# Ledger of designs, part 102: designed miniproteins, single chains, continued (3)

Each design is a single chain, and the fold is of that chain. pLDDT is the mean over its residues in the fold that is shown.

## One batch from the design tools (miniprotein)

Design m11762
Fold by ESMFold2-Fast:
Structure m11762 (fold): chain A 58 residues (1-58)
Amino acid sequence: GDAIIDEINEEVNALVDSGATAQQILDFLKDKLKKYSSDPEIKEALEAGIESVESALS
């Protein structure tokens, strides 16, 4: 649900603010995708996040 998406977004923002690399953010998002793969809304949000980070690595 929304609370989990908000938590993930907050954790990603904290990683970015702490100077995490794009690869570290990708690894974090992929780990979350594995945990929440049964929730279609969370899965979709995580897949979009992964694509955004992968585009930034290009």
Scores: mean pLDDT 80

Design m11763
Fold by ESMFold2-Fast:
Structure m11763 (fold): chain A 93 residues (1-93)
Amino acid sequence: MELAKANPDSAEAWLLAGYEAYRRGDYETAVEYFEKAIKLDPNNATAYALLGDAYFKLGEYEKAIEWYRKALEIRPDDEQVRRMLEEAEKKLK
C-alpha cells in the first residue's frame, strides 16, 4: 500500500500493493490495484494473472477466465495460469 501511494506511476508498486491486499483476503482492493498496474504496464502478464486470481476468489469466474486468457496471450507457456484457467472453467460447469 505505502509503496503504491509513494510511487503512483509504478506498475510494480501497484502489483505489490494488490498482492498484499490479495494475501489478506481483500480481493476487491486487489482487483482495483491490479487494474492500476495493468493501465501502467499493459504487457505485464503477471498483473493479468493476479487480476484473474482475485476475480476467481470473488467467485467472478467468467471475469477470471477473461484475465487468465489475456495473461496467456502475453505468456503462453505459463503452466500455473493454464491450470487456473481450467479450474475457473470447471466452476462454470
Scores: mean pLDDT 83

Design m11764
Fold by ESMFold2-Fast:
Structure m11764 (fold): chain A 107 residues (1-107)
Amino acid sequence: MTEVEFSFRLPAEVTGLEVTLARVTLEEPGKSTEAEAELRTEEGPDGRTVAHVTAKVDVENIGAPMTLTVELRAADGRLLVARAGFIAQPGKVVIRSPAEAEVRAGA
């Protein structure tokens, strides 16, 4: 089991809104699976909301490229998407993204 901690900023337009975890997907070469994950949020030094997502994933191929896709839902119905690439390794992977989550229209 590998624990992936992925941290990223939320857009200014969702500041002060509650955000919930909608889906976390792990993409491997030729395979895509939903991951179990936990969300916590905090106020960053700039007053922007920072999301911390901890996903527990079983990685079979150490050294393989992986993509973690996190989907959050803001209280106003907006979908927020963040992606991170990492190399499969045992133990804990920590990804701190300087990028903001992308706002997408919820279908």
Scores: mean pLDDT 79

Design m11765
Fold by ESMFold2-Fast:
Structure m11765 (fold): chain A 57 residues (1-57)
Amino acid sequence: GAEEAGRLAGEAVRLLREQGRDDEARAVENKVTRLIAQGREEEALRYAREALERAKA
């Protein structure tokens, strides 16, 4: 749901900022927030998971 997507996006944003990837962190925040606001919770969750995997790479 939206809460899980928000948590995963938060982890991705934290890792990206720790790496100095601030523009990517902002893009992740904006995209996930928009998808949640649009009721697209499954897309938000998928995007957040992919963003977290990219941040860990």
Scores: mean pLDDT 85

Design m11766
Fold by ESMFold2-Fast:
Structure m11766 (fold): chain A 74 residues (1-74)
Amino acid sequence: DEAAAMLAAGERGDPADIAPLAEALRTHPDPRVRLAAALALGKIGGEAARAALREAQSDPHPAVRAAARLLLEG
């Protein structure tokens, strides 16, 4: 399950996972996987993760946009 893999990356907290998670958030066709990538980026944190979440506020799926906004407020 690709979404589960994204969430696992968030649990690891490795900044090296930020770039592939940001790519998945930006490009993956499945909004469920993009949502998982956003949650993982929020868990890792840092400026690069926050930059990816700011871009995700324009995501086509409302759940991904809402998650990005909430994660940026934490």
Scores: mean pLDDT 86

Design m11767
Fold by ESMFold2-Fast:
Structure m11767 (fold): chain A 55 residues (1-55)
Amino acid sequence: SEADRRIEAVREMAARNKALVEGDASLSPEQKAAAIAEIDAWEASEIARIEAEAA
């Protein structure tokens, strides 16, 4: 479905952004954890929104 394709794109974007955060040598472990938590929260929120719009 269109919703499934949008969800896949969101997951791919979140995975890419988390990889960039994890690879950033300028960030402390605490800063990386905070940034990853924000990406995870965004991913969950965006997926929930797409699922609600598809219902």
Scores: mean pLDDT 89

Design m11768
Fold by ESMFold2-Fast:
Structure m11768 (fold): chain A 68 residues (1-68)
Amino acid sequence: SSIRERIAELRRRATRLQNAGADPELLNRALEHIRRAEEAYRAGDYESAERHLEKAEELLRRAEESAR
């Protein structure tokens, strides 16, 4: 499913950014939204899952700017 694929992609992206020295606060917030998306997906709440993935994507973009 697209939601499941996006969860996996964002987790890989977060791991790469962590290894690159991105801001831990932004990474922790992104990972929390990914976790909430996983919980929503398992509960069948796809709308909530997508909303959390959007927030995670935004936070990961900001984390990318912090990585030098």
Scores: mean pLDDT 88

Design m11769
Fold by ESMFold2-Fast:
Structure m11769 (fold): chain A 73 residues (1-73)
Amino acid sequence: MEGAERAAKAASEAAKAAEGSVGRANAGFMGGKSQLELEGPARGVAYRTKGEAEGESGRAVVGADGSAEGWPA
């Protein structure tokens, strides 16, 4: 039963970290972009795509809850 409580805690922490730490998700995306393109343009894209990192977080939370469906936008 320790696994169930730990899994729930981990899921909650992951969702909350993603919500509060959009920069971490954006950093990962920026890394991928910088490998394909220059770090300069990749950095600009990362800044503009910051909102998408937040959208990913919201979608994950909604999916985990199951109450609402993922945002179609």
Scores: mean pLDDT 47

Design m11770
Fold by ESMFold2-Fast:
Structure m11770 (fold): chain A 60 residues (1-60)
Amino acid sequence: MRRFELKAKNIEEAIGIALRVIGELPEAKVSLEGNTVIVEAPERPEDLAWLEELQREYEA
């Protein structure tokens, strides 16, 4: 599994990010640490590419 940390500006954005990840990657494990969304995803190239793009959007 690959771990990603997506830093939101507030808790509402963090919840939104978590829901997007769950919708796109149902096999991923998602947790919240304050305003940071922690994602543990299977190391599939397409899943990793999507998460890397999302991480770039949120600079986490």
Scores: mean pLDDT 79

Design m11771
Fold by ESMFold2-Fast:
Structure m11771 (fold): chain A 84 residues (1-84)
Amino acid sequence: VSQEELDKEVVLALVEIARALDKLYPDSPEETVKLYERLIKQAEELGNKEAVALAYRILSDAYEKLGDTEKAEEWRKKAEEVEK
């Protein structure tokens, strides 16, 4: 498995996990926050900008569900910065 294949798998995995978490834990966004805070560090270390941006957006949505609109906005802006 090449690094490019792994980068693609990470992006696909993040999409699938986000959808599953939204369905399974709609009233527990704290679980999404915990998971994606852990995953974001790995994505950043791997240098996969697409995965990083996606993780930031998922984290932003989770903070919105928690009622933390300031944190949600911070993560959304970080996602935009990574995306160009």
Scores: mean pLDDT 72

Design m11773
Fold by ESMFold2-Fast:
Structure m11773 (fold): chain A 64 residues (1-64)
Amino acid sequence: MVEEAKEIAANRKDEINGALLLAEIASGVSAGDSAKEILERAYELAKKLGDEETAKKIKELLEK
């Protein structure tokens, strides 16, 4: 799960679409602890990709 989410974010040139998809997947699979790990990874990936807006959105989800 985390590996697939990381691939989507890294492979997609659409910084907004890729990160939002990751966040949605994490929220949809919010049945256990996996969602938190995916969100943390998504935030790190967004920052590495240089997407400040996307990173902020993911951070907001984490703080919820």
Scores: mean pLDDT 60

Design m11774
Fold by ESMFold2-Fast:
Structure m11774 (fold): chain A 65 residues (1-65)
Amino acid sequence: SMADIKAAEAAVAADPTSAEAWHNLGVAYAKNGDFEKAIEAFQRAVELDPENEVARRALEGLLSV
């Protein structure tokens, strides 16, 4: 929902270095159908924590045609 996106955006704004916050934002965007924004958020989560298998797999799934 848009409310989930707003909550996730607020979490990222509070700590933009949190891989978890970016991952949650990616999930919120993906559930809303905003796949391009979800990809950007998951890319940021992977950049901050390359060992995050969940975020990496979500990114791989969204990049598959």
Scores: mean pLDDT 83

Design m11775
Fold by ESMFold2-Fast:
Structure m11775 (fold): chain A 74 residues (1-74)
Amino acid sequence: MSEEWIEELKKAFDELKKNPPSREEMRAAVARDAAGEVTPRTLALSILWAFEEMQRGIDKAIELNKKLKELEEK
């Protein structure tokens, strides 16, 4: 059950390491997971998408914080 699912998830991550997914493929996987069509591969893609979006969010937050400080110092 869940242990076999984790094994398949690890296998999916290994395959994604060999052939890195495109942003479009990751986004499509997120949409599939949201629709309830979850597979180990789509979950692995969704996790990678979340990491990429978190990093982008952090970078954007840092930039916005710099701009806000400049406006407050004005």
Scores: mean pLDDT 76

Design m11776
Fold by ESMFold2-Fast:
Structure m11776 (fold): chain A 70 residues (1-70)
Amino acid sequence: GPELDLSGLSPLERRVLRVLLEAGRPLTAAEVAERLGVSQSAATRALNRLVERGVVTYDAKKRTYSAAPL
């Protein structure tokens, strides 16, 4: 099955991915930012990089992010 390669992720990207995996549900960029104590813009940039890597999915209708199925 598809596996997550966490090598090459920035420290913030790893923390963002961890938050999504521990939540077990879709989160907004604002919820991720609040959980990590970072700005919403920093959370959004990290989330979009994880989407580009295929390890996070974005639902544009709900504006939520979730960890991709492992």
Scores: mean pLDDT 79

Design m11777
Fold by ESMFold2-Fast:
Structure m11777 (fold): chain A 77 residues (1-77)
Amino acid sequence: SREEELAVLERRLNGEKVDPNEAPELNGGDPRLWYELGLHYAKQGRLDLAARAYELALHLDPRFEEARRALAEVKAQ
């Protein structure tokens, strides 16, 4: 599920080791999933983690307009 995929990305963002068999489709990096993880952190007020997730989304897709805008808003705070 989307929630399970986001949980795997959250563990990776926090520096935990993730079994590549838990989410093999995430091994190449989906910028949208990183963006959604950033939104989850932003809603929790964890702006530093939100910024890191948005930066990872932009690393995978530099033209990801929504992630670029969200990152700018987080950095302005």
Scores: mean pLDDT 73

Design m11778
Fold by ESMFold2-Fast:
Structure m11778 (fold): chain A 66 residues (1-66)
Amino acid sequence: SLLSGEALAKMAEVATRVGAALAAAGVPHAEMIRRILEELTEWAKKNKDEEILAYLEELRATRAAV
């Protein structure tokens, strides 16, 4: 399912902050996308954001199906 524009913007903001923190911590680029998705999933679980959780599960399934 597609996210609402508001949920997508919120997810992008969190991903940007997490990505910047991981880069500052010296995490390699190859590892960075995995870590960002992991942190987004934990953030969504803590905030009980079912829309973002459902989207992240779909995104992970699509990514794995390459």
Scores: mean pLDDT 74

Design m11779
Fold by ESMFold2-Fast:
Structure m11779 (fold): chain A 62 residues (1-62)
Amino acid sequence: MKELAEATAPQPATSPDELTLRPGDRVLVLEEVDEEYWLAENLVTGERGLVHKSYLRVLERL
């Protein structure tokens, strides 16, 4: 399921698998990995990684 989302809080990448986020970054959610973590692409930086869903606000379901 693909969704357009916005970062609501900063997430520094603390591991190679995590996505760095800044508040206001637009993110494309690519896949739900588990109940808490999603695989996403930061449309500002072009990076992909895992993000905790609580840091994202879904804007639009694609």
Scores: mean pLDDT 77

Design m11780
Fold by ESMFold2-Fast:
Structure m11780 (fold): chain A 90 residues (1-90)
Amino acid sequence: NLEELYKKAIETLKKAIEAAKNGDFDTARKYVDEAFKILKEIEEKGGKVSLEAYFLLNVARVEVDLKDYQGAAEAFEGARKILEEELKKI
C-alpha cells in the first residue's frame, strides 16, 4: 500500500543519512538508488511525490559522487522531511 511504501522510503533515507555521515559513499549510493525505486513504485500505485523530493535526491546523488558527506546528508534529510509530511496526508 502507499503508506507502507512511504514508510519504506523514509527508512531508506534514514539509512542513507547515516551512511553519508560515516563517509560510506558506496552504501549511501545504494540507498539513493533504492529510494528512487521506491518513489517510482509510489507513483505507479497512484501516489504523488513532490518534485522537491526528487530534486533533493538528485542533489544527494551528486554530493555522494563528489564525496561531500555533509551535502549528501543534508539533501537526504530534506527529502526525508518532505516524505514524512506527505505520509501525514495519506
Scores: mean pLDDT 85

Design m11781
Fold by ESMFold2-Fast:
Structure m11781 (fold): chain A 74 residues (1-74)
Amino acid sequence: MDEKEIEELIEKELEEARKAGFSEEELEKLREIGRLIAEGRKAIEAGDWEKAREYAERLSELAEELGGERVKLP
C-alpha cells in the first residue's frame, strides 16, 4: 500500500464520517490521524521503529482529544 492508496482510504473514511454528522473540526483531526497512520506504516516498512513509535504517540494524543472512540491506532 503506497501513499496514494492510503490517501484514498482516508478520503473514503472522511466521507463516511461526514455523512454520519461529524463536525469539520473532527474531520480535520481524523484526516491528521489517517496521515499519521500512513507515515507510521511507512516507517515500519522502512524498519524505522523509532519513527513509528513517535507517530504512535502523536496518534494517542489525538485519540485522547477525540475521546478515543473514533480512532484506530497502528
Scores: mean pLDDT 71

Design m11782
Fold by ESMFold2-Fast:
Order: structure tokens, then sequence, then C-alpha cells
Structure m11782 (fold): chain A 69 residues (1-69)
């Protein structure tokens, strides 16, 4: 049913929000990075954060479509 699909998507969004929160804390710790290795890690973590935020928005859009049916 659409209700079960919505619940699965909402659970995935909650999991993504937890991962995003953890990444945001890691990024904060790396913001003062001066070494090349730490700067590379900061860039990689920021790119991952963008990817997770994008995935979250796609899941929200899927929920909106399922609710509109």
Amino acid sequence: SNEEKIKELEKKIEELEEEIKELEEEIKELENATSLEDIKRLIAEKLRLIGLEFEKELLKEKIKKLKAE
C-alpha cells in the first residue's frame, strides 16, 4: 500500500537526517583544517553532505507524490 511505502520513505529520511547531523559535526571539527590531508577530508565530507541532502529531498518529493495519489 502507499501508506507502507510512505512509512518506509519516512524511516529512510530519519536515517539520512541522523547521518547528516553526524557529518555536520565532523565538518565543524575540520573547519579549522590547515593540513592538505585534513582539507581533502573536509571537501570529501562536504560533498557527501550535499549528496545526502539531495537524497533526502528526492525522498520527500516521492512522499508528496504518494500522498497526492
Scores: mean pLDDT 85

Design m11783
Fold by ESMFold2-Fast:
Formats: sequence, C-alpha cells, structure tokens
Structure m11783 (fold): chain A 56 residues (1-56)
Amino acid sequence: SVAAVRARLAAMRTASEEERYRLLLEMQDEIATLPPDEAARAAALLQAWLDAYLAA
C-alpha cells in the first residue's frame, strides 16, 4: 500500500546504506503490485526521496 511505502521511506532516514538498498527493492516490489493510481503516487514519493538524496 502507499502507507507501507511511506513507512519504509521514513525508515530510510535511520537505516544503513545496505538497509536503504534493501528497502528500495522492497518498495519497488510493493509498487509493482499496487493499482495504477496507487502505484503512481507511491512511485512519486520514492522519486522525490531519491531526488533529495542525490542532491545531498
């Protein structure tokens, strides 16, 4: 669910680099199983987080 993706994104703030990679893979798998509208919202949240992370 989108809520599960949000929870994993929150966990990434305190996670190790290896844990972040695992959480990213888990979120991608979750997004793949969501309805298209929920998948789009979850993907946008993940992309926003990645953009912020890469900008740091």
Scores: mean pLDDT 78

Design m11784
Fold by ESMFold2-Fast:
Structure m11784 (fold): chain A 67 residues (1-67)
Amino acid sequence: SLEDAIAKAILDAYEKARADGSPTATAEVEVRGPESEPIVYKVTATVTINADGSTTVEVKVEKLPLE
């Protein structure tokens, strides 16, 4: 689902930031759209880990035609 793809992109970005020792990282996940439409959702998440341990999350969702 789109919700699962968003959650995965956020988690992947967070894990990448931590693995790299970076305060910020970006990750992409693609998921198929509704079966009634030939579309794919491309999810891009950028996560920033703040000094106080909080996180800032930005998510972009693009609709692309299914090839």
Scores: mean pLDDT 80

Design m11785
Fold by ESMFold2-Fast:
Structure m11785 (fold): chain A 55 residues (1-55)
Amino acid sequence: SDIERKIKMLELARETLEAMTKLFQERGLLTDDQVATMQKAIDQIKKEIEKLKKE
């Protein structure tokens, strides 16, 4: 279904964003504020996945 495809895409986006955030943080390329912003974006994606799974 279209919902299943959207969930898979969001899960991949979350994993990719988490991996990139960790890599950039390890390389000293992100400020604390930027890390917080990235984590907020990741949390928003997680909330969207949870909403779609409940329907």
Scores: mean pLDDT 85

Design m11786
Fold by ESMFold2-Fast:
Structure m11786 (fold): chain A 58 residues (1-58)
Amino acid sequence: SSEVRDLVRRAGEAMSAGRYEEAAELLERAARVAEEEGDDNLARGLRMQADKAREKAE
């Protein structure tokens, strides 16, 4: 969806800027939208990416 794509793009921008916590929050939001749209596999993948972003923040 366009909403998931927008959130993922913004998360990528945050990652490039070293804002890992912001990137993780955006990826979690994208995962929730994907889940609401019925794409559970995409939601799982996005949550894994969020976890990796949080690991970089610590």
Scores: mean pLDDT 87

Design m11787
Fold by ESMFold2-Fast:
Structure m11787 (fold): chain A 75 residues (1-75)
Amino acid sequence: MELLKKADEYLKKAKEALEKYKETGDEKYAKEAIEYAEKAIELYELALKVVPKELIPKLEANIEEGKKIKEEAKK
């Protein structure tokens, strides 16, 4: 599913941006982490409507991870 691959890519970019923010303190990386995390969450929420029920827990975990990235980037 292309939608899940794109969501996974955005989540990865959000994690990388958050790591750079923690290393540099540069607010541009905090903004990037939030933006990528929001994009990943949006795509995972869209995927939840069409994926098999057995994949739902994994997608919900990925959404929760994205929310944690946003909270850390806002500090």
Scores: mean pLDDT 84

Design m11788
Fold by ESMFold2-Fast:
Structure m11788 (fold): chain A 68 residues (1-68)
Amino acid sequence: SSLKEQIRNILLKYASEELTDEILAEIEKLSDPEVAGLAATLRLMKEISINEANKVGLQVKELLEKAQ
């Protein structure tokens, strides 16, 4: 729950609540932090630039890796 809250708080700085919830639901299905980070990047591109989306996706990947 605290990890999910940390990721949600990062995503909410860049994306709508609706998109944030979609990304969190998708990430929960993924066991690989690299794949989860890429999934976040691809979905974030709906609302933000590819450069910003890549930066946020890397932050999500790093948080998930640290939690393993």
Scores: mean pLDDT 86

Design m11789
Fold by ESMFold2-Fast:
Structure m11789 (fold): chain A 60 residues (1-60)
Amino acid sequence: MKTITLDSTMSIKEAVEKAREAGLSDEDIEELVRLYADYLRFQGLSPSEVEKLREEALKL
């Protein structure tokens, strides 16, 4: 898998856009979104909020 550096101030949309610019595949981006969703769940977001953000990010 390709490595991408995430900034803690980046939104999930910015992270996905950066990943697409770096040439990551849709599968790699989907995994990135999943990892970010896990991080947000750890930060106390509800499962429904996490799913909404995942769907929005994958639409990019």
Scores: mean pLDDT 67

Design m11790
Fold by ESMFold2-Fast:
Order: C-alpha cells, then sequence, then structure tokens
Structure m11790 (fold): chain A 66 residues (1-66)
C-alpha cells in the first residue's frame, strides 16, 4: 500500500537524521511489523519535525498519516 511505503520512507529518513546504528535498524524493522509501534515512531518523528522550520511540508504530510 502507498501508505505503508510512505511510512517506511519516513522511518528511513528519521534513521538517517538520527544516525544509523544496528539498534536503530532493529527498531525500524520492529516498527514496520507493528502498526502501533509504527505510529509511535511517526509521532516521535512528527515532534522532531515540528522543531525544524525547514520541515513544515513534511510535518503536514506525516500528520495526515496519523
Amino acid sequence: DEKEALKEQVIDQMVKINGVTEENEKLKQEALKDEEKANEVLKEFLEMLKKDPNAEETYKKIQSLL
């Protein structure tokens, strides 16, 4: 589904921004398996984007997914 593909892309960008570690990759995979965990990750990413003035458009797109 397009929504699932977009969630994966958002999580990939979040991992890239926060720095890639084996732990982050494991958390990403667990989040993708569990919609509830995926929503928690998206909410955390949304809070991070809210603090970034260059990410207003991305913030709005992610907010529409929740």
Scores: mean pLDDT 65

Design m11791
Fold by ESMFold2-Fast:
Structure m11791 (fold): chain A 90 residues (1-90)
Amino acid sequence: ESKKKLEEAIEHLEKAIEALRAGDVEAAIEHLKKAHKAILEATGIEPLKATSLAARLLAAQVSAYLGDLETAIELAEAVLEEVKRELEEL
């Protein structure tokens, strides 16, 4: 279950980053929300790490909403890299 949820988070993060680079803020926020949900539903990751990842995705959503797409991309990419590492450790 955790592996599948982390895979879902990765898919949505990749789509969110693509949408941000295209300037599609609405699509980006939808994918960031889905990634956020998937991370919170992933069991077996350390709770504070899950909370940290979720908080950074919320920050990415806020940055995108405010038009700061560069910061949103940086935050989403950092979370994507950490989620990929978590998946490798399962």
Scores: mean pLDDT 85

Design m11792
Fold by ESMFold2-Fast:
Structure m11792 (fold): chain A 63 residues (1-63)
Amino acid sequence: MKELKEKLKEEIKNTKPDDIGKISQLMAEAIKNKLEDILKEIGEKFNIQVLSREQAFAPPEAA
């Protein structure tokens, strides 16, 4: 289990915010293996960056 956590942390560190598919895979893997700490780190690290990118690519429904 520890090896999986380390691997996911490394992937998170080297993942570009542009690769939403890869981010989704990392989140799914963390959820599947109940890696709460890893899931939290993913959300914290990519939350701001993913938000900005989502606003640029997807038309806002607020309009």
Scores: mean pLDDT 64

Design m11793
Fold by ESMFold2-Fast:
Structure m11793 (fold): chain A 60 residues (1-60)
Amino acid sequence: SKEERIKRAIENLKEEAKKLGVSEEGLKEAIKAIEKYSKGTDESLLEGAIKARDILAEDA
């Protein structure tokens, strides 16, 4: 389901943030990106995941 897909995306972000040593603020911003894009289409959820990953990479 879409909800399961969102949960998995957030879990993956948390793992990547831990590996990169990203700040709590950076992780929160990345999660907000996924949540914001998750309100759109399935395509928007993928875009949200990509944007969130970019936020983590820039904060590392």
Scores: mean pLDDT 73

Design m11794
Fold by ESMFold2-Fast:
Formats: structure tokens, C-alpha cells, sequence
Structure m11794 (fold): chain A 65 residues (1-65)
């Protein structure tokens, strides 16, 4: 499994894709699906609750766009 540091870096990479309005919606949606999957991992317990909820909300928004 990923270390917490690697886990955080992967979330940051996925958030950059999700928030990049210049990218195709399909690419942003794939990043959102991966982010939501990672938020089910045990490492997600180490995240700030407000940060995790914000990321989840942004991912859900792009999936339903």
C-alpha cells in the first residue's frame, strides 16, 4: 500500500486534474473516480475532515457535470 506521504501526493495530483477546466471532462471524471476510491483507503483516516469533505465534494461535482 501507499505511505501517507505518497497517498497525499497522489490526492494532490488528482485534485490538480479535477480542478483544471482546460482538460477534457472525461479525464477530469477519471481523476475524480480515482480520488473517491482513494478516500475509501485506510490512509484517508489521516486526512483533515474538512479537507477530505472538500475534495469529495469537488470530485462529486465533476462526476455529475
Amino acid sequence: GLSFEEFKKRLEELMKIIEDESLPLEERQRAAEELLTLLQEPQAKGLDEKEALSMMAKAMRVLHS
Scores: mean pLDDT 84

Design m11796
Fold by ESMFold2-Fast:
Structure m11796 (fold): chain A 63 residues (1-63)
Amino acid sequence: SDETVEALARALAEADPDRDGYVPTAVAKELARRFGFPESAVDAAEVDGRVDGARLIGLILST
């Protein structure tokens, strides 16, 4: 649901204290599992061991 996506977006922002828009892949996978999203979405948004939070949310919303 949109509410669950918003909760994931907030959790990703909280996991990014440097405010660079990226979280470690392992952290993004844990958050995706917590909110019931597939790890494949995280893998699709991964770049060099990090995940772009906005890209991850965009991929989830495009399904």
Scores: mean pLDDT 80

Design m11797
Fold by ESMFold2-Fast:
Structure m11797 (fold): chain A 95 residues (1-95)
Amino acid sequence: DEGLRLFTEGLKAYLAGKYEEAIELFEKAAKAFEKNKDYLMAGIAYELLGDALYKLGKYEEAVRAYEKAAEYYEKAGDEKSAELARKKAEELRKE
């Protein structure tokens, strides 16, 4: 599965502190999961995309990624993960 491969490489990059590389890999993984209607994995990929964007201080982009994660978690029936992703987005909107 191309999506799972990209996601795994993105996670390795993220754990190694290679956040720019992780962003590219998680974006590609999320799109692959979207095409396959794997909503749970799309949610996870968008949340990790948001986390990587946050590490680079790209807060507006991180907010959008967390909002996308919440939408996909909701489509997957994972209400708790959707709530947590929305909370991450709201915390970044604070001054």
Scores: mean pLDDT 89

Design m11798
Fold by ESMFold2-Fast:
Structure m11798 (fold): chain A 74 residues (1-74)
Amino acid sequence: LTDEQVQKLGELARAVYDAIRTGGKDKAAEVAKELASKYFPEAADKIAETVRNAPSAESAVVGAAKIAQDAFSA
C-alpha cells in the first residue's frame, strides 16, 4: 500500500468508529458509504453493508478497512 492509500484507510476507519460511537451502526454505514464513494466507489455499497451487518464496532471498522484494502489491491 502507498502512504496515500494508508491515509485513506485510516480516514475510513476513524469515520466509521466515530459514527458508531455517536449514532450506531446505521449512521456508520451511511458515513462509510459517503466516504467510500469518494475513495473506493467500486466497493462503497459492500463497505456500507459490512458496517451495517457487523456484530460489533471492532468488526465494522476491521471489515470496512479490509474491503477498502482489497479494492486498492484489485
Scores: mean pLDDT 79

Design m11799
Fold by ESMFold2-Fast:
Structure m11799 (fold): chain A 85 residues (1-85)
Amino acid sequence: AIEEMKEGAELAKTHPHEAVLRYTALVILAIGYELDGKGELAGEYFAIAAAIAKAMGDEELAEKLLKRARELGAKEEVIEAAEEL
């Protein structure tokens, strides 16, 4: 999670188009895990997507995704890492 957040945030600064594709894939995966009843894992992927959204300059979207990650039971350390990036 934390390593993927750092990689995604760096990608957003260097390759914005690729960052958008990674963001989209992570959101799709998160929704898939949520529908499969894997809330903690879904929350982790929403938190990674939030870090990428924030790095792309969409702070409002990042906050909404982090709120959803918390509601799904993402670990506090994962949420804190996304907020720090």
Scores: mean pLDDT 82

